# Designs tried in a protein design run: designed miniproteins, single chains, continued (3). Part 99

Each design is a single chain, and the fold is of that chain. pLDDT is the mean over its residues in the fold that is shown.

## One batch from the design tools (miniprotein)

Design m11433
Fold by ESMFold2-Fast:
Structure m11433 (fold): chain A 91 residues (1-91)
Amino acid sequence: AGEKFQEALRLDAEDPGNEEARKKAKKLLEEAKKLLEEENKLSEEEKELIEALLEALDLAIEKKVGDTLEERREIAKEVAEKLRKKKEEEE
């Protein structure tokens, strides 16, 4: 599961702006999520991270935002942090 995340990020990094690489990255993240759900070992934090990364990839594919890996990482981190803060505030 973790290796699929790293592979998705690596594919995106190798060809910045390549739609095919981004689509492959999204597919790998979706497969990783499914495998973790099947094993019933998906933590709340891991689920939030997968959802944040999928959202960041969707934005990159649809709107061509985040031309660099660094920009996409910042978007993914920001989404993940916002989701985490909401949960901490509900406690």
Scores: mean pLDDT 60

Design m11434
Fold by ESMFold2-Fast:
Structure m11434 (fold): chain A 87 residues (1-87)
Amino acid sequence: NEFEEYVNKSIEYFEKSKEYAEKGNFEETIKHIKKGIEYVKKAIEIDPKNKKVKESLIYGVKSKKYSEEKNFEGTIKYIEKSIEKLK
């Protein structure tokens, strides 16, 4: 199931981005958030009516913005919210 594969890949990348954020590595955090967002977008293409996956995208984009601002707490908060919507 391609939808489940893309959702699982996005969770994997967001979990890795959280690990990098906790280590203060914002460059790797941003890189992994971008990959998580990419897979969320692929999941939306398969099921465009899935509101939870769309909400995950919104939170993923917010986590990227906070990471670009080097806001550690905001970055982790919105990564966690993005993951929660995918589970």
Scores: mean pLDDT 88

Design m11435
Fold by ESMFold2-Fast:
Structure m11435 (fold): chain A 77 residues (1-77)
Amino acid sequence: MSQEELLAMAEELLRRLEEEGRSEAAIEAAKTLVEKLRQKMPNRQTESLLLVARRAWEAGDLDRAERALVLAAQTFK
């Protein structure tokens, strides 16, 4: 997946988290991912975690989506 596609995905997840008033930790993680994705490509682990977060969100597993986003932000160096 391209940097532009990953950035768009992270921005969409951030918007949805803010709209639904989800956890502050997940919102901060999504903000960190957006900022870093504007600057550089993520490593494979971070990319995989973003895809896990997107799929979990689409499946309605919001808790899993939030945990995956936090881990994605932590693995993005």
Scores: mean pLDDT 83

Design m11436
Fold by ESMFold2-Fast:
Structure m11436 (fold): chain A 89 residues (1-89)
Amino acid sequence: MKEIEELAKKAKELIERYKELGRELVRKLYEQGKILEAIGEELRVIGDEFEFELRIEKAVKEGNLEELKKIIEEIEEKIKEVEEEIAKL
């Protein structure tokens, strides 16, 4: 299904954006001497990336369009949360 391929591509592009913003937050936390928070954020982003990539692969194999849409919504929410945390620093 072409729609599944398009949603999987969008989800992967959003993961890359999430990683980019996560790296920015981590850098700003290190600059403020918030070392434990920075390490925690690095681990969170790595874990989320791994989990989302596995979920995308499974959803594509199963043809689960609804799960791909849910994954996209979850990644967009995580991006928003990171942007809000960056704005507070």
Scores: mean pLDDT 88

Design m11437
Fold by ESMFold2-Fast:
Structure m11437 (fold): chain A 63 residues (1-63)
Amino acid sequence: SPIEQETQKKIAELQKKAQELLAQGEASVDPREAARLKTLAEASLGVADILRSVSKKYLEKQS
């Protein structure tokens, strides 16, 4: 399904963004910047988890 493919792509992009943000946070010498990047990474992972859960429930209803 095109919708399923698009949702999986968005989940993968959010996970990649979270990894990049965490790496930038570890490289940062500024505690404020590190904390901000960590918060953004956590938010991205949270959205990815919600999309995964919603996608699973949608597919269960359509199958």
Scores: mean pLDDT 82

Design m11438
Fold by ESMFold2-Fast:
Structure m11438 (fold): chain A 78 residues (1-78)
Amino acid sequence: KIYQVTVRAPPEYVEEIYRRLKERAEELGVLNIDASPEEGVITVNAPTKEAADKAVELIRETARELGVEPQIEVKELD
């Protein structure tokens, strides 16, 4: 069971959000983080809902600092 967080934001903000997620990956307890800046997408896979929720908090905090409203989706995968 994996929790997948998908973030959609303008390409210029995707790079900064991705950078912060990568810097905090160990603290968040996430498995992997992938980014497609040109498509405005970041995907985070987390082993627990708690880890996914922490990733979402960091994403929202970063987006707030950048002055953007991201689209965030959390999906449970088997």
Scores: mean pLDDT 84

Design m11439
Fold by ESMFold2-Fast:
Structure m11439 (fold): chain A 92 residues (1-92)
Amino acid sequence: SEVEELRKKAEEYLDKARQALEAGDWDTAIENARKAVDYAIKAADLGDVETVREVGGRLSELANAAEQAGRIDVATELSILLIKVAIALTHA
């Protein structure tokens, strides 16, 4: 289904964001996190609210990791994505 494809893409991009973060490639981590959120929101629009909740939880972990690494700029950008997740959950 379209929902299953969107969920899979959200998970794939979130995994890429985590891998980039672990490699110290912060710009790639942010870009992949944005794509993961976009796919998760599209899945929520089709009724799959759980995908955007899971993406939000994992994104929070990435933001905390960026903060612990001293990358407050990266943590801030990831936190802005968390606001988009929260808005999507409110409208689902």
Scores: mean pLDDT 86

Design m11440
Fold by ESMFold2-Fast:
Structure m11440 (fold): chain A 87 residues (1-87)
Amino acid sequence: TEELIERLRRLREEVAAAMEADPRVTPEQREAVLAQIEGAIESVKRGNYVSAAFNLMAAAEILRQAGLDEQAERLSELAVEVVKAAE
């Protein structure tokens, strides 16, 4: 759980940097993506892994709409891993 939270925090930083570097990403999309990743972190802290996965998938969809397909794929892969961690 601690390891997963640190992975989510690291991913949030990497995604934030990628969004800041890409002029196609709007401020509204950036805010929405970061809010969804924060929601995933809080869901993991509460033991709600299914909710965390849905938050990550929502963030991935926003990133795909912005054209950040690589970052979207990373979030989608982590969402699948989070669901598996729910046992």
Scores: mean pLDDT 85

Design m11441
Fold by ESMFold2-Fast:
Structure m11441 (fold): chain A 63 residues (1-63)
Amino acid sequence: MSDEELREFIREKMRELGVDERFYEPLTKFILEEVREAEKKGLLKVPVEEYAESLIEALKPAF
C-alpha cells in the first residue's frame, strides 16, 4: 500500500469513528509515520490497514 493510499484509509477510518476534522491532518501524519516505522522494524503482525485502524481506535478516547 502506498503512503497516499494509507493516508486516505486512515482519514476515512477517522471519519467513520467520528474524530473531529481538525485532528485529521495531524493524526493522519502521526499514524502514517507510526505504521511505517513498525513495518520497517518488522513489528507488524497484521496488514498495515489493520494496524493503522488499531492505532486510531486506541487514540480515539483522547479525542
Scores: mean pLDDT 78

Design m11442
Fold by ESMFold2-Fast:
Structure m11442 (fold): chain A 69 residues (1-69)
Amino acid sequence: SVAEEFKKLFEKLTKEQKKEVINYYADLLRKARAEAEAKGIPEGSPEYQALRDKVLEEVVKYAKEILKK
C-alpha cells in the first residue's frame, strides 16, 4: 500500500529530511483542504478521501526524490 511505502521511506530519512517531508505534506494537505472547501466536498466524503490519497502519493514521490540527494 502507499501508506506502507511511505512508512518505509520515512524511516530511511534523516531528522532534517523528515522535517522537509512533513512540511511538504502539511502544505499539500492545506491546499487539498482549500480545494475541497472551494468545491463543497465534505471531509467525510469519498471525494475528500481521494484528495487525501493523492496528497500521500505526492508525498511518497517527494520523499523518493529527497533520498536520491
Scores: mean pLDDT 83

Design m11443
Fold by ESMFold2-Fast:
Structure m11443 (fold): chain A 84 residues (1-84)
Amino acid sequence: MAELIRAARPVVEKDAEDLRRNREALVEELSKLPPEELEELRARIKELGEKMVKLALEAGDEETAKAIREATELVLRMIDEALA
């Protein structure tokens, strides 16, 4: 588990960069979903992000935990924009 979490950090950081670059297009795609589905997606992403951060911290990998937290926050903000 710990090894997999550390190996995932570059991927998570790359995904966060891609999310920032494509924010407007992603919000547009999310806005096509019904609000009920967006609220369910938001809850699931928040739960998954919190679990992954805890796993990274338990593995002693604060950098990976930070990267996961940042990526999760970006996605949640995009869902909030689509819901508005």
Scores: mean pLDDT 73

Design m11444
Fold by ESMFold2-Fast:
Structure m11444 (fold): chain A 77 residues (1-77)
Amino acid sequence: SKIKELEEKIKNSKKLSDFVKDELLKLLKIIEKIKDEKEKEEYLKKLEEILNNPETAMEKLIELEIELAFKRMKEWL
């Protein structure tokens, strides 16, 4: 599965800090719970982009966390 593939890539990354790895794994679990498959695929692509660009990983991680928080908020309104 794509989720399992990304989990292994995160764990095996030598360029990301342990903090960033832990946060990406948490976001991966949140994304896995998204019921809309197209939205899930888009968020998985964003997470993979963060993983592939360690130099901007913290900035992009924060952006993704905000986007997912906004999505969750909308589901409650």
Scores: mean pLDDT 83

Design m11445
Fold by ESMFold2-Fast:
Structure m11445 (fold): chain A 71 residues (1-71)
Amino acid sequence: SIEEKAEEIIKEAEKFPNSFTMGTMIVESLKKLEKEYGKEYAIKVGEIILKKTSNPIVQASVKFKIEQLKE
């Protein structure tokens, strides 16, 4: 389920060919997950996304958001 959610978010974001837009869409999805299910759930989903992506712009955006959630 957590892994399925991460895969769903990646698949939706991959519809956008621009890496900055893709990163923004993933970060917005993580913000929604934090609001609905809490910080711990959003962090776990974000960490799975970070492991599955090789795009350095997307990795930077996701890593920054995970660090903010850990505050």
Scores: mean pLDDT 85

Design m11446
Fold by ESMFold2-Fast:
Structure m11446 (fold): chain A 79 residues (1-79)
Amino acid sequence: SHLSMEEQKKIKEEILEEYLKANPNASEEEIEEVKKMLELLEKGLLGDKEAAEELYEMQIERAEKLGDLETAERLRALQ
């Protein structure tokens, strides 16, 4: 299936809205982090391996920051 630019934008907007709904007290820094991850996801889907690797590292760092050490350890083991 081919995703149009409009469909990609809609998916990113929906993910951000779901995040904000689940985290109504999210800080400006946390919101910017999610936006950066969504930008890296878009680049990774377009074949940018470096963006995909950066996104993976950000997922580990975010899991550690949220105290989800189990997820962080699992992700590090798969590097």
Scores: mean pLDDT 76

Design m11447
Fold by ESMFold2-Fast:
Structure m11447 (fold): chain A 89 residues (1-89)
Amino acid sequence: MTTTLLKTEEMEMYPGQTAVLRAKRKFEDAEVVIKATLNETGLTQEAEKEVIGDEVVGTSRTMADYAAILSQQTGKPVKVTLQVYEVRE
């Protein structure tokens, strides 16, 4: 089984906002996995994703509540890292 990192991006989220990452798929039949990480805490979850033809759109929507709480506590936007992987056997 081969896992290939297609794209990684660090983005800032303000309360109520989501980070969005787009990547072109290399293989149409490969499974796409997107991970979202809150940089301040190290909390990692699978990101919300949509596949449109040869493009994948990932969002940090599932992290929005955590980001809002952290941003309120610090007075700063929260940094989120989105990573797009393709998984093949």
Scores: mean pLDDT 74

Design m11448
Fold by ESMFold2-Fast:
Structure m11448 (fold): chain A 109 residues (1-109)
Amino acid sequence: GELEERGFREGYEAGKLGDEEGAERAYEVGRRYGLLGPEGAVAGGSAGLGAGLAGAKLGTKGSGLAGAEGGSAASEGTDESGAEGELGFTGQTNAGVGAVAGGSGAAAA
């Protein structure tokens, strides 16, 4: 749908900012935009990568985004609550009981 096209466009834009870094960022951006469309992000990143290398020379529209350290691609905090917010049930669980099992590895040093 429309969200998938948005993901593709964002992926394409990010992909044309650089080479592989832009393409990977494009994937992440498109993936978030396209609820159904990680494929749109992949396609956008792939297409953007090829055109980006040439387009970057033609016009540096997104070069500032790459200079901004990849822009607002705060993947870790994307969920606002982090992975714990989405997987809160898991984080809440391991924080209580699982920590004991994990402590075995932590105490290695």
Scores: mean pLDDT 41

Design m11449
Fold by ESMFold2-Fast:
Structure m11449 (fold): chain A 66 residues (1-66)
Amino acid sequence: KEKEIEELREKAAQGDVEAAMRLITMLISEGRFDEAEKLARELEAQGHTEESQRALDLIRRAKEEF
């Protein structure tokens, strides 16, 4: 839902890593891999390296399956 994505983007911008991971998962489910990868790299830039790596691995596997 557009409203849910907007709310998660605002929380992620404030440093909410849980909101960022949830948003990445939603973007992956919608096939919006470019936006999901951008968010994962933003997490890496913020020092959330483990979450970023997990997200990038999830995106890679999703792209291979679908």
Scores: mean pLDDT 78

Design m11450
Fold by ESMFold2-Fast:
Structure m11450 (fold): chain A 68 residues (1-68)
Amino acid sequence: SMEDKVEQLKESIKKAAELLAETEGIEAALRFLDWVKEEILNDPSLSEEEKKELLEFIEEVKRELQEK
């Protein structure tokens, strides 16, 4: 389902960002998340609601990484 797709994408983004923070440092993880954010914003296949949910999730992940 579409809900499962969005949840799977969120999990993949978070795991990739956390792995990048551990291996390359927090700045690399933040750059990765900014690239993903731009990709989502420019994806015409995603609905407005899907984009909003994914972008809000990315901002949450960025905040969590910077507060640790």
Scores: mean pLDDT 83

Design m11451
Fold by ESMFold2-Fast:
Structure m11451 (fold): chain A 64 residues (1-64)
Amino acid sequence: SSAEKRKKIQELVRRYTALEIRRIGLEFDLQHTDDPAKQEALRKEIAEIDKEIARVKKELEELS
């Protein structure tokens, strides 16, 4: 239904925004860390968030 589609789009947009905000925070932490182990952990977390963002974007495109 149109109502279900609208609700799903709103949920995906909220999730997308939250992921972008978290990514910004992790990028900031990465720029302020010179510990190689912490840099590796942060890069791994950013990569996982990037995968989630890509999935959300694809789902939004399919609902458009």
Scores: mean pLDDT 89

Design m11452
Fold by ESMFold2-Fast:
Structure m11452 (fold): chain A 83 residues (1-83)
Amino acid sequence: SDSNIEKTFKTIDKDGDGTIDENTLIDFLIKQLKSKGEDVDLGIPGTITKIRKIFDKYDTDKDGKLDFEEFKKMLKDLNLTDF
């Protein structure tokens, strides 16, 4: 639900500024994939690059950060809303 996405966003937004950076997204997505039983190896070529491409796609204002609306759209598009 949207309330779960909002709670998750507030948890990973450590600075409380209403945005998350690329490194925060990388850490979050890797933890989410591992929690779903995915074997995520950071040594696999392209894993970090794929996450960076996803970040860049949803960073529509190109400020190097994702706000809550961009983060929510990304999770829904990637079908990662089941926590």
Scores: mean pLDDT 71

Design m11453
Fold by ESMFold2-Fast:
Structure m11453 (fold): chain A 81 residues (1-81)
Amino acid sequence: MAAEAEALAEAATRQMKQLAQDFVDGKISPEEFREQVEAIVAELKARLLELGASEEEAEAIGEKVLREAAQYLEDKVAEKE
């Protein structure tokens, strides 16, 4: 993929990891976590489309970001506090 698309995906992943940390730390509710995750994915997809990515490509990148964030959250939970 284009370097710009990779940079956007990495930025979204960092935001998701920070959000997961805030959730684990009890700073945000499960509902707030879900809403923020949805907002980050929507913004990422919109920016990818502006860069000329197809809808399918933007969706695939969004899924990869969610997958990486989910793995990070699982690792944090497995470590226990």
Scores: mean pLDDT 77

Design m11454
Fold by ESMFold2-Fast:
Structure m11454 (fold): chain A 75 residues (1-75)
Amino acid sequence: LSSEEVLDIFLEVVRELVDPETAAEVEKIAQEKLADPSTSYAEVLNAMAEKLKEIEGQDTLNRVQDAVVERARAA
């Protein structure tokens, strides 16, 4: 899997598992980071994870990360 594919899976999982308002905030951070061509996909993923943790907490982040790992393994 490419870093871009992992980012897409993370966004899909966030949209499915969290409230639309939280998903929109995470997507906004991803868009802001991706607009900077000096930002790596790893930095985008870290920023998204940090924002999700800030809004919903560590338990929700853990659930999203587990779902991303399972989906990435199936792909």
Scores: mean pLDDT 82

Design m11455
Fold by ESMFold2-Fast:
Structure m11455 (fold): chain A 79 residues (1-79)
Amino acid sequence: SEGIKEAEERFEEVKRLAREAVERKDRELLEEAREKAEELLEEGKRRRDGFLIELGEEALRVVEEAERELRERLEAEEA
């Protein structure tokens, strides 16, 4: 189905950006990933689409995990 394919593509984009942000220590890429994850979740809520809401929540978890990893790496460099 079209909606599922688009949602999966958006979720994969968030995962890609989050991974790249951690690898490159790029805070701007992480912010972009967060914005895309938030948009996915809000779109799901607006449409009352449980699948899209679930993907948006998973996308935000991916971003939160990446943010924690990035913070830990940056703090280790400062110490």
Scores: mean pLDDT 85

Design m11456
Fold by ESMFold2-Fast:
Structure m11456 (fold): chain A 79 residues (1-79)
Amino acid sequence: SELTARLVGRMIRLVGLQLEGRVSPEVFEKAKEGLKAINNGDYETAIKKFEEGRKLARENGDTDAAEELEGMIKLVKEM
């Protein structure tokens, strides 16, 4: 439950960044795909999607989004 709450908190911050135009739509789609995988119990796919999003965020200079995705990856690995 604490890990889920922390993951939701990071996603809420990522939504905030998207609303401010500080994360690309492609990065945000990867984050959504990762969350859908978690909802299905597929943690390996979730990690892969968040890693793809983090890589794309770094390439786009979306530094804050990349940090949120890095945190989400670490949280899923603890699940």
Scores: mean pLDDT 87

Design m11457
Fold by ESMFold2-Fast:
Structure m11457 (fold): chain A 114 residues (1-114)
Amino acid sequence: MEPLTDEEYHELAREIAERHLRRLIEERGPVETFRLLAERYSVFPELQPEARVYRVMAELKLSPEDALTLALALISPDFSPEVEELVAQLLAAAEAGDEARVVELIRQLLALLK
């Protein structure tokens, strides 16, 4: 087997994450999936912004495709400088407790990723 490049390793990691998220969304639905992620993250003080983002995502009536797209952007924002910037703003808004801004930034991420 030839050694993978850093780019190929990033692509493989994204594919694995996508497969796991797709399965979880298919088995539980988008709302239950994000509620579960929010609960898991909420037990860690350092992950409170991420927990709040997933809670808001659970409250939005997202399609399974939109749900998967957003979850992947949150896990691997480093594929795009524009996505990285929006994810950073999203986490900052969540830390501030600005749920209206969190919703706005989620919509901006979806528009960017489509």
Scores: mean pLDDT 76

Design m11458
Fold by ESMFold2-Fast:
Structure m11458 (fold): chain A 75 residues (1-75)
Amino acid sequence: LKPEDLPKFVEAFKKYDKDGDGTITEEELYKMLKDLGFNPTKEEVKEMLKKYDSDGDGTINFTEFAKFLEDLLKP
């Protein structure tokens, strides 16, 4: 994850956090990643989200999102 990409990711997170509760759903994460140019499959997003959510509620907060992006871009 490049430092210069952080503002872009923060804005994308806020854009897809429609309810403003500080979390995004799996569907919102998928759309956000496509908007950011990553072109993941729905299955790839689901598997990655499960890695951080541990079969939880299917949502991700910003801290988990940042960790997910780090693992996606720079493991």
Scores: mean pLDDT 71

Design m11459
Fold by ESMFold2-Fast:
Structure m11459 (fold): chain A 90 residues (1-90)
Amino acid sequence: SSEIEKIKEEIYKLLEEIIKLDPSLTPLVNNMRRLIDRLLKEKDPFEKEVLEGMIRIILGVLKLLTKENPELQEILDRIEELLEKLMSLL
């Protein structure tokens, strides 16, 4: 789906902005990208639910680590919105 690809590209652009603002978050951002790539290729419904849960956990950790940074919180909130939309299309 071209819509799925567009949402993925927007998420990845926002993840790159996080790395630019705080390079210390690079390992968590890279883990999120890997999980999203795995989710988009996954065919098993149970494994999709597991991957979705793992993505939400990493997002929660990123939000917790950046709670005092309003700019990073805004980017992460937008990523969350896009992830929920992406997951609804799978």
Scores: mean pLDDT 91

Design m11460
Fold by ESMFold2-Fast:
Structure m11460 (fold): chain A 92 residues (1-92)
Amino acid sequence: MEEKKRKAFEEVKKKFPEEIKKLKESLKLKNDEETIEFLERLIEAIEEARKEYPTDSLKFLEYLQEKFPEIPFSELVPLVIIAEYFKELLEK
């Protein structure tokens, strides 16, 4: 795993420790590497959803739900916030 991704993920865990724990449990992610890979896939899906639904928040969330059916709809907004924070840290 790249050092930059590892450092960014450590900051994510500091800011959202309970949310990351719940994510690992819900998706049965074995380690930090798998969790980072999931967050990267989520970032890609968020970028695609924003291109297709730039102004429709409900369709944006429904698109993400179709890509990640294992995630409850109520958890999508927190995960989008977490993924966008991770992306910001990677772009610095």
Scores: mean pLDDT 81

Design m11461
Fold by ESMFold2-Fast:
Structure m11461 (fold): chain A 73 residues (1-73)
Amino acid sequence: SSAANFALMVEAAKEAGEILKEAEKTGDYEGAIKRLEEMLKEIEKEHPEATAAIQVLREEIEHMKKKLEEKKK
């Protein structure tokens, strides 16, 4: 249902936000990317219809990858 998909998106955004905060505090963007990729794989496997949650996790992974590349410069 749309409501269940929205709830899953909100939870994914919340968890991704906490992972981002910890990565910004510790500098461990590589660990953050790995954890977000694991979350994405589980959601794609169990809830492939949850396109909004999948989109949020993909965008956060790309954001973390950009932060990691900026750290190399």
Scores: mean pLDDT 81

Design m11462
Fold by ESMFold2-Fast:
Structure m11462 (fold): chain A 68 residues (1-68)
Amino acid sequence: SAALEAFRARLAEAAARARRASPAETQRIVMDLLAWATEVAKTLSEEERRELARLLGEALRDLQDAQA
């Protein structure tokens, strides 16, 4: 869906920013992604919500790994 495609693009941008971000900035990026994912989830089907949750979980791991 267009919403999931937009979310994937935002996740890629967030990961790129996190590679150069402080831990505090990365926490801000995480909080912003969680807030946006919550709003987007309200507009999605059950199947799309599961995909969103999977993408969010992977992105959160990647954002933590980017701090290394």
Scores: mean pLDDT 77

Design m11463
Fold by ESMFold2-Fast:
Structure m11463 (fold): chain A 120 residues (1-120)
Amino acid sequence: VKEEIDELIKQAEKALENNDYDGFIENLKRIVDLIVENDLSYEDRVKALGDIANLVVKALERATPEQRQRILETLREILSKLSPYDKELFRKNLLSLMDFNDLPEEVRAEVKALIDEVLA
């Protein structure tokens, strides 16, 4: 499972570099399903969730408005599938990375609103 997740992360990065947002989203969804279904060790789960948060932030930096909406829909799906603990961990990583990469306030506001809705 770890090797499969690592390979999917690499495929997601490659899809993003090639502007293949369909492939990027498909790979993210598959990674999350593997995390949720396979009960990974704490350390492996933390690493995978951090890698996903980083990929999402990179995608948002490059996205057109249409691609951004698709990424946000994918984020909603990811957050809905995660346990309360993993959801909070993912939220903290995502917010930290958005601040570090100085994403536009409009994009950060959309992500924060989505997180607040799912955590309510």
Scores: mean pLDDT 81

Design m11464
Fold by ESMFold2-Fast:
Structure m11464 (fold): chain A 109 residues (1-109)
Amino acid sequence: MERLKRLIEDLINGKITRSDLYSLAYELSKEVQEDGSLLVDGKPDPLLTALTALGLLMLYQYTRDPIFLEKAELSLAYLERLLAEGVELSPETLRYLAMAKDLLRAVKT
């Protein structure tokens, strides 16, 4: 989703407003599936899943709400499972996954 990607990039760049944070939190909190994936047209999307994990970790730094950490860890576990199964992820997906993993390490230390 182009809108969600834009919101997360704005968040990374410190351009996100309070209303954008609430909108993003609502979208992310409702879209994470039980396996940690996010769906586009009923199918898991690794790029959206990586962006969502990053966004949830950034929201966790702001809110300290443990549900955002839990959902982010589920989404990261989903992506790590795809890599272990030999699924080729796009360079963009791998970049966001790396950023999310670095942020997860920082917030858990």
Scores: mean pLDDT 76

Design m11465
Fold by ESMFold2-Fast:
Structure m11465 (fold): chain A 88 residues (1-88)
Amino acid sequence: ASPATREALMAEVEATLAVMSLSIALKYNAPDEEIKELLERTINALRAAIAALEAAIQAEPAEAAALQRALASAQTMLDEAEAQLAAL
């Protein structure tokens, strides 16, 4: 129902804010320790968003196309964040 999609989109917003915070820190050459903490936070937020999006897709098949697009985007961002963390 509507609540599942709303919760998934809210989790996606939280993950987006984490990605933006990480991007700002990287642009201004924050210390590696701070970058690592922001990467870990971003990875956790993206994993939460992915889980919520997967649950929403199962609960609301009518919204599946838009939610699947958001899921694919979140999965790409997670892969990028995990690769960045591994490179530190």
Scores: mean pLDDT 86

Design m11466
Fold by ESMFold2-Fast:
Structure m11466 (fold): chain A 73 residues (1-73)
Amino acid sequence: EEDVAYVRELLAEEAARLGHPEITFTDDALRRVAQLANGDRSAARVIVRHLVEKAIAEGRTTITAADLGGPPP
């Protein structure tokens, strides 16, 4: 879906800008960001930036749906 594609593009841009191109999203996290942004690319960029910064601060390379307030395990 185009919604997932643009979120993946924003992740690549923000991760590269911060020097951490190895950071990635799970498919569930990509879909969750797209849902929260509701077609607003600017909102999606803010969400992605926050998640990338959080992952860097926590020493993680994978962002999951739980990082977006998904259901508890």
Scores: mean pLDDT 76

Design m11467
Fold by ESMFold2-Fast:
Structure m11467 (fold): chain A 85 residues (1-85)
Amino acid sequence: SSLQEIQQQSQEILLSLGLSSADAASKTLGLDGEKLREEVRKDPEGTMRRLAEEADRSGTLEAETTGGMIQIALSVYKLSEKNLS
């Protein structure tokens, strides 16, 4: 149905945003990118939330920028969830 199609698209977008967030965080925070990609595949939303929190705690401008990008990605996901309601 159209609802299942929207849900599938939302999940695909979330995974894409999560993987992009993992790549940005690995570069900016010096984290293991492969490990982060695996965590994103297990729990994309939770991993993105955790990365945004770690970025905020780092205290550098680059990390704060990365955290902001991740928060924007989570906002896109939340808008997708609202469309399912």
Scores: mean pLDDT 77

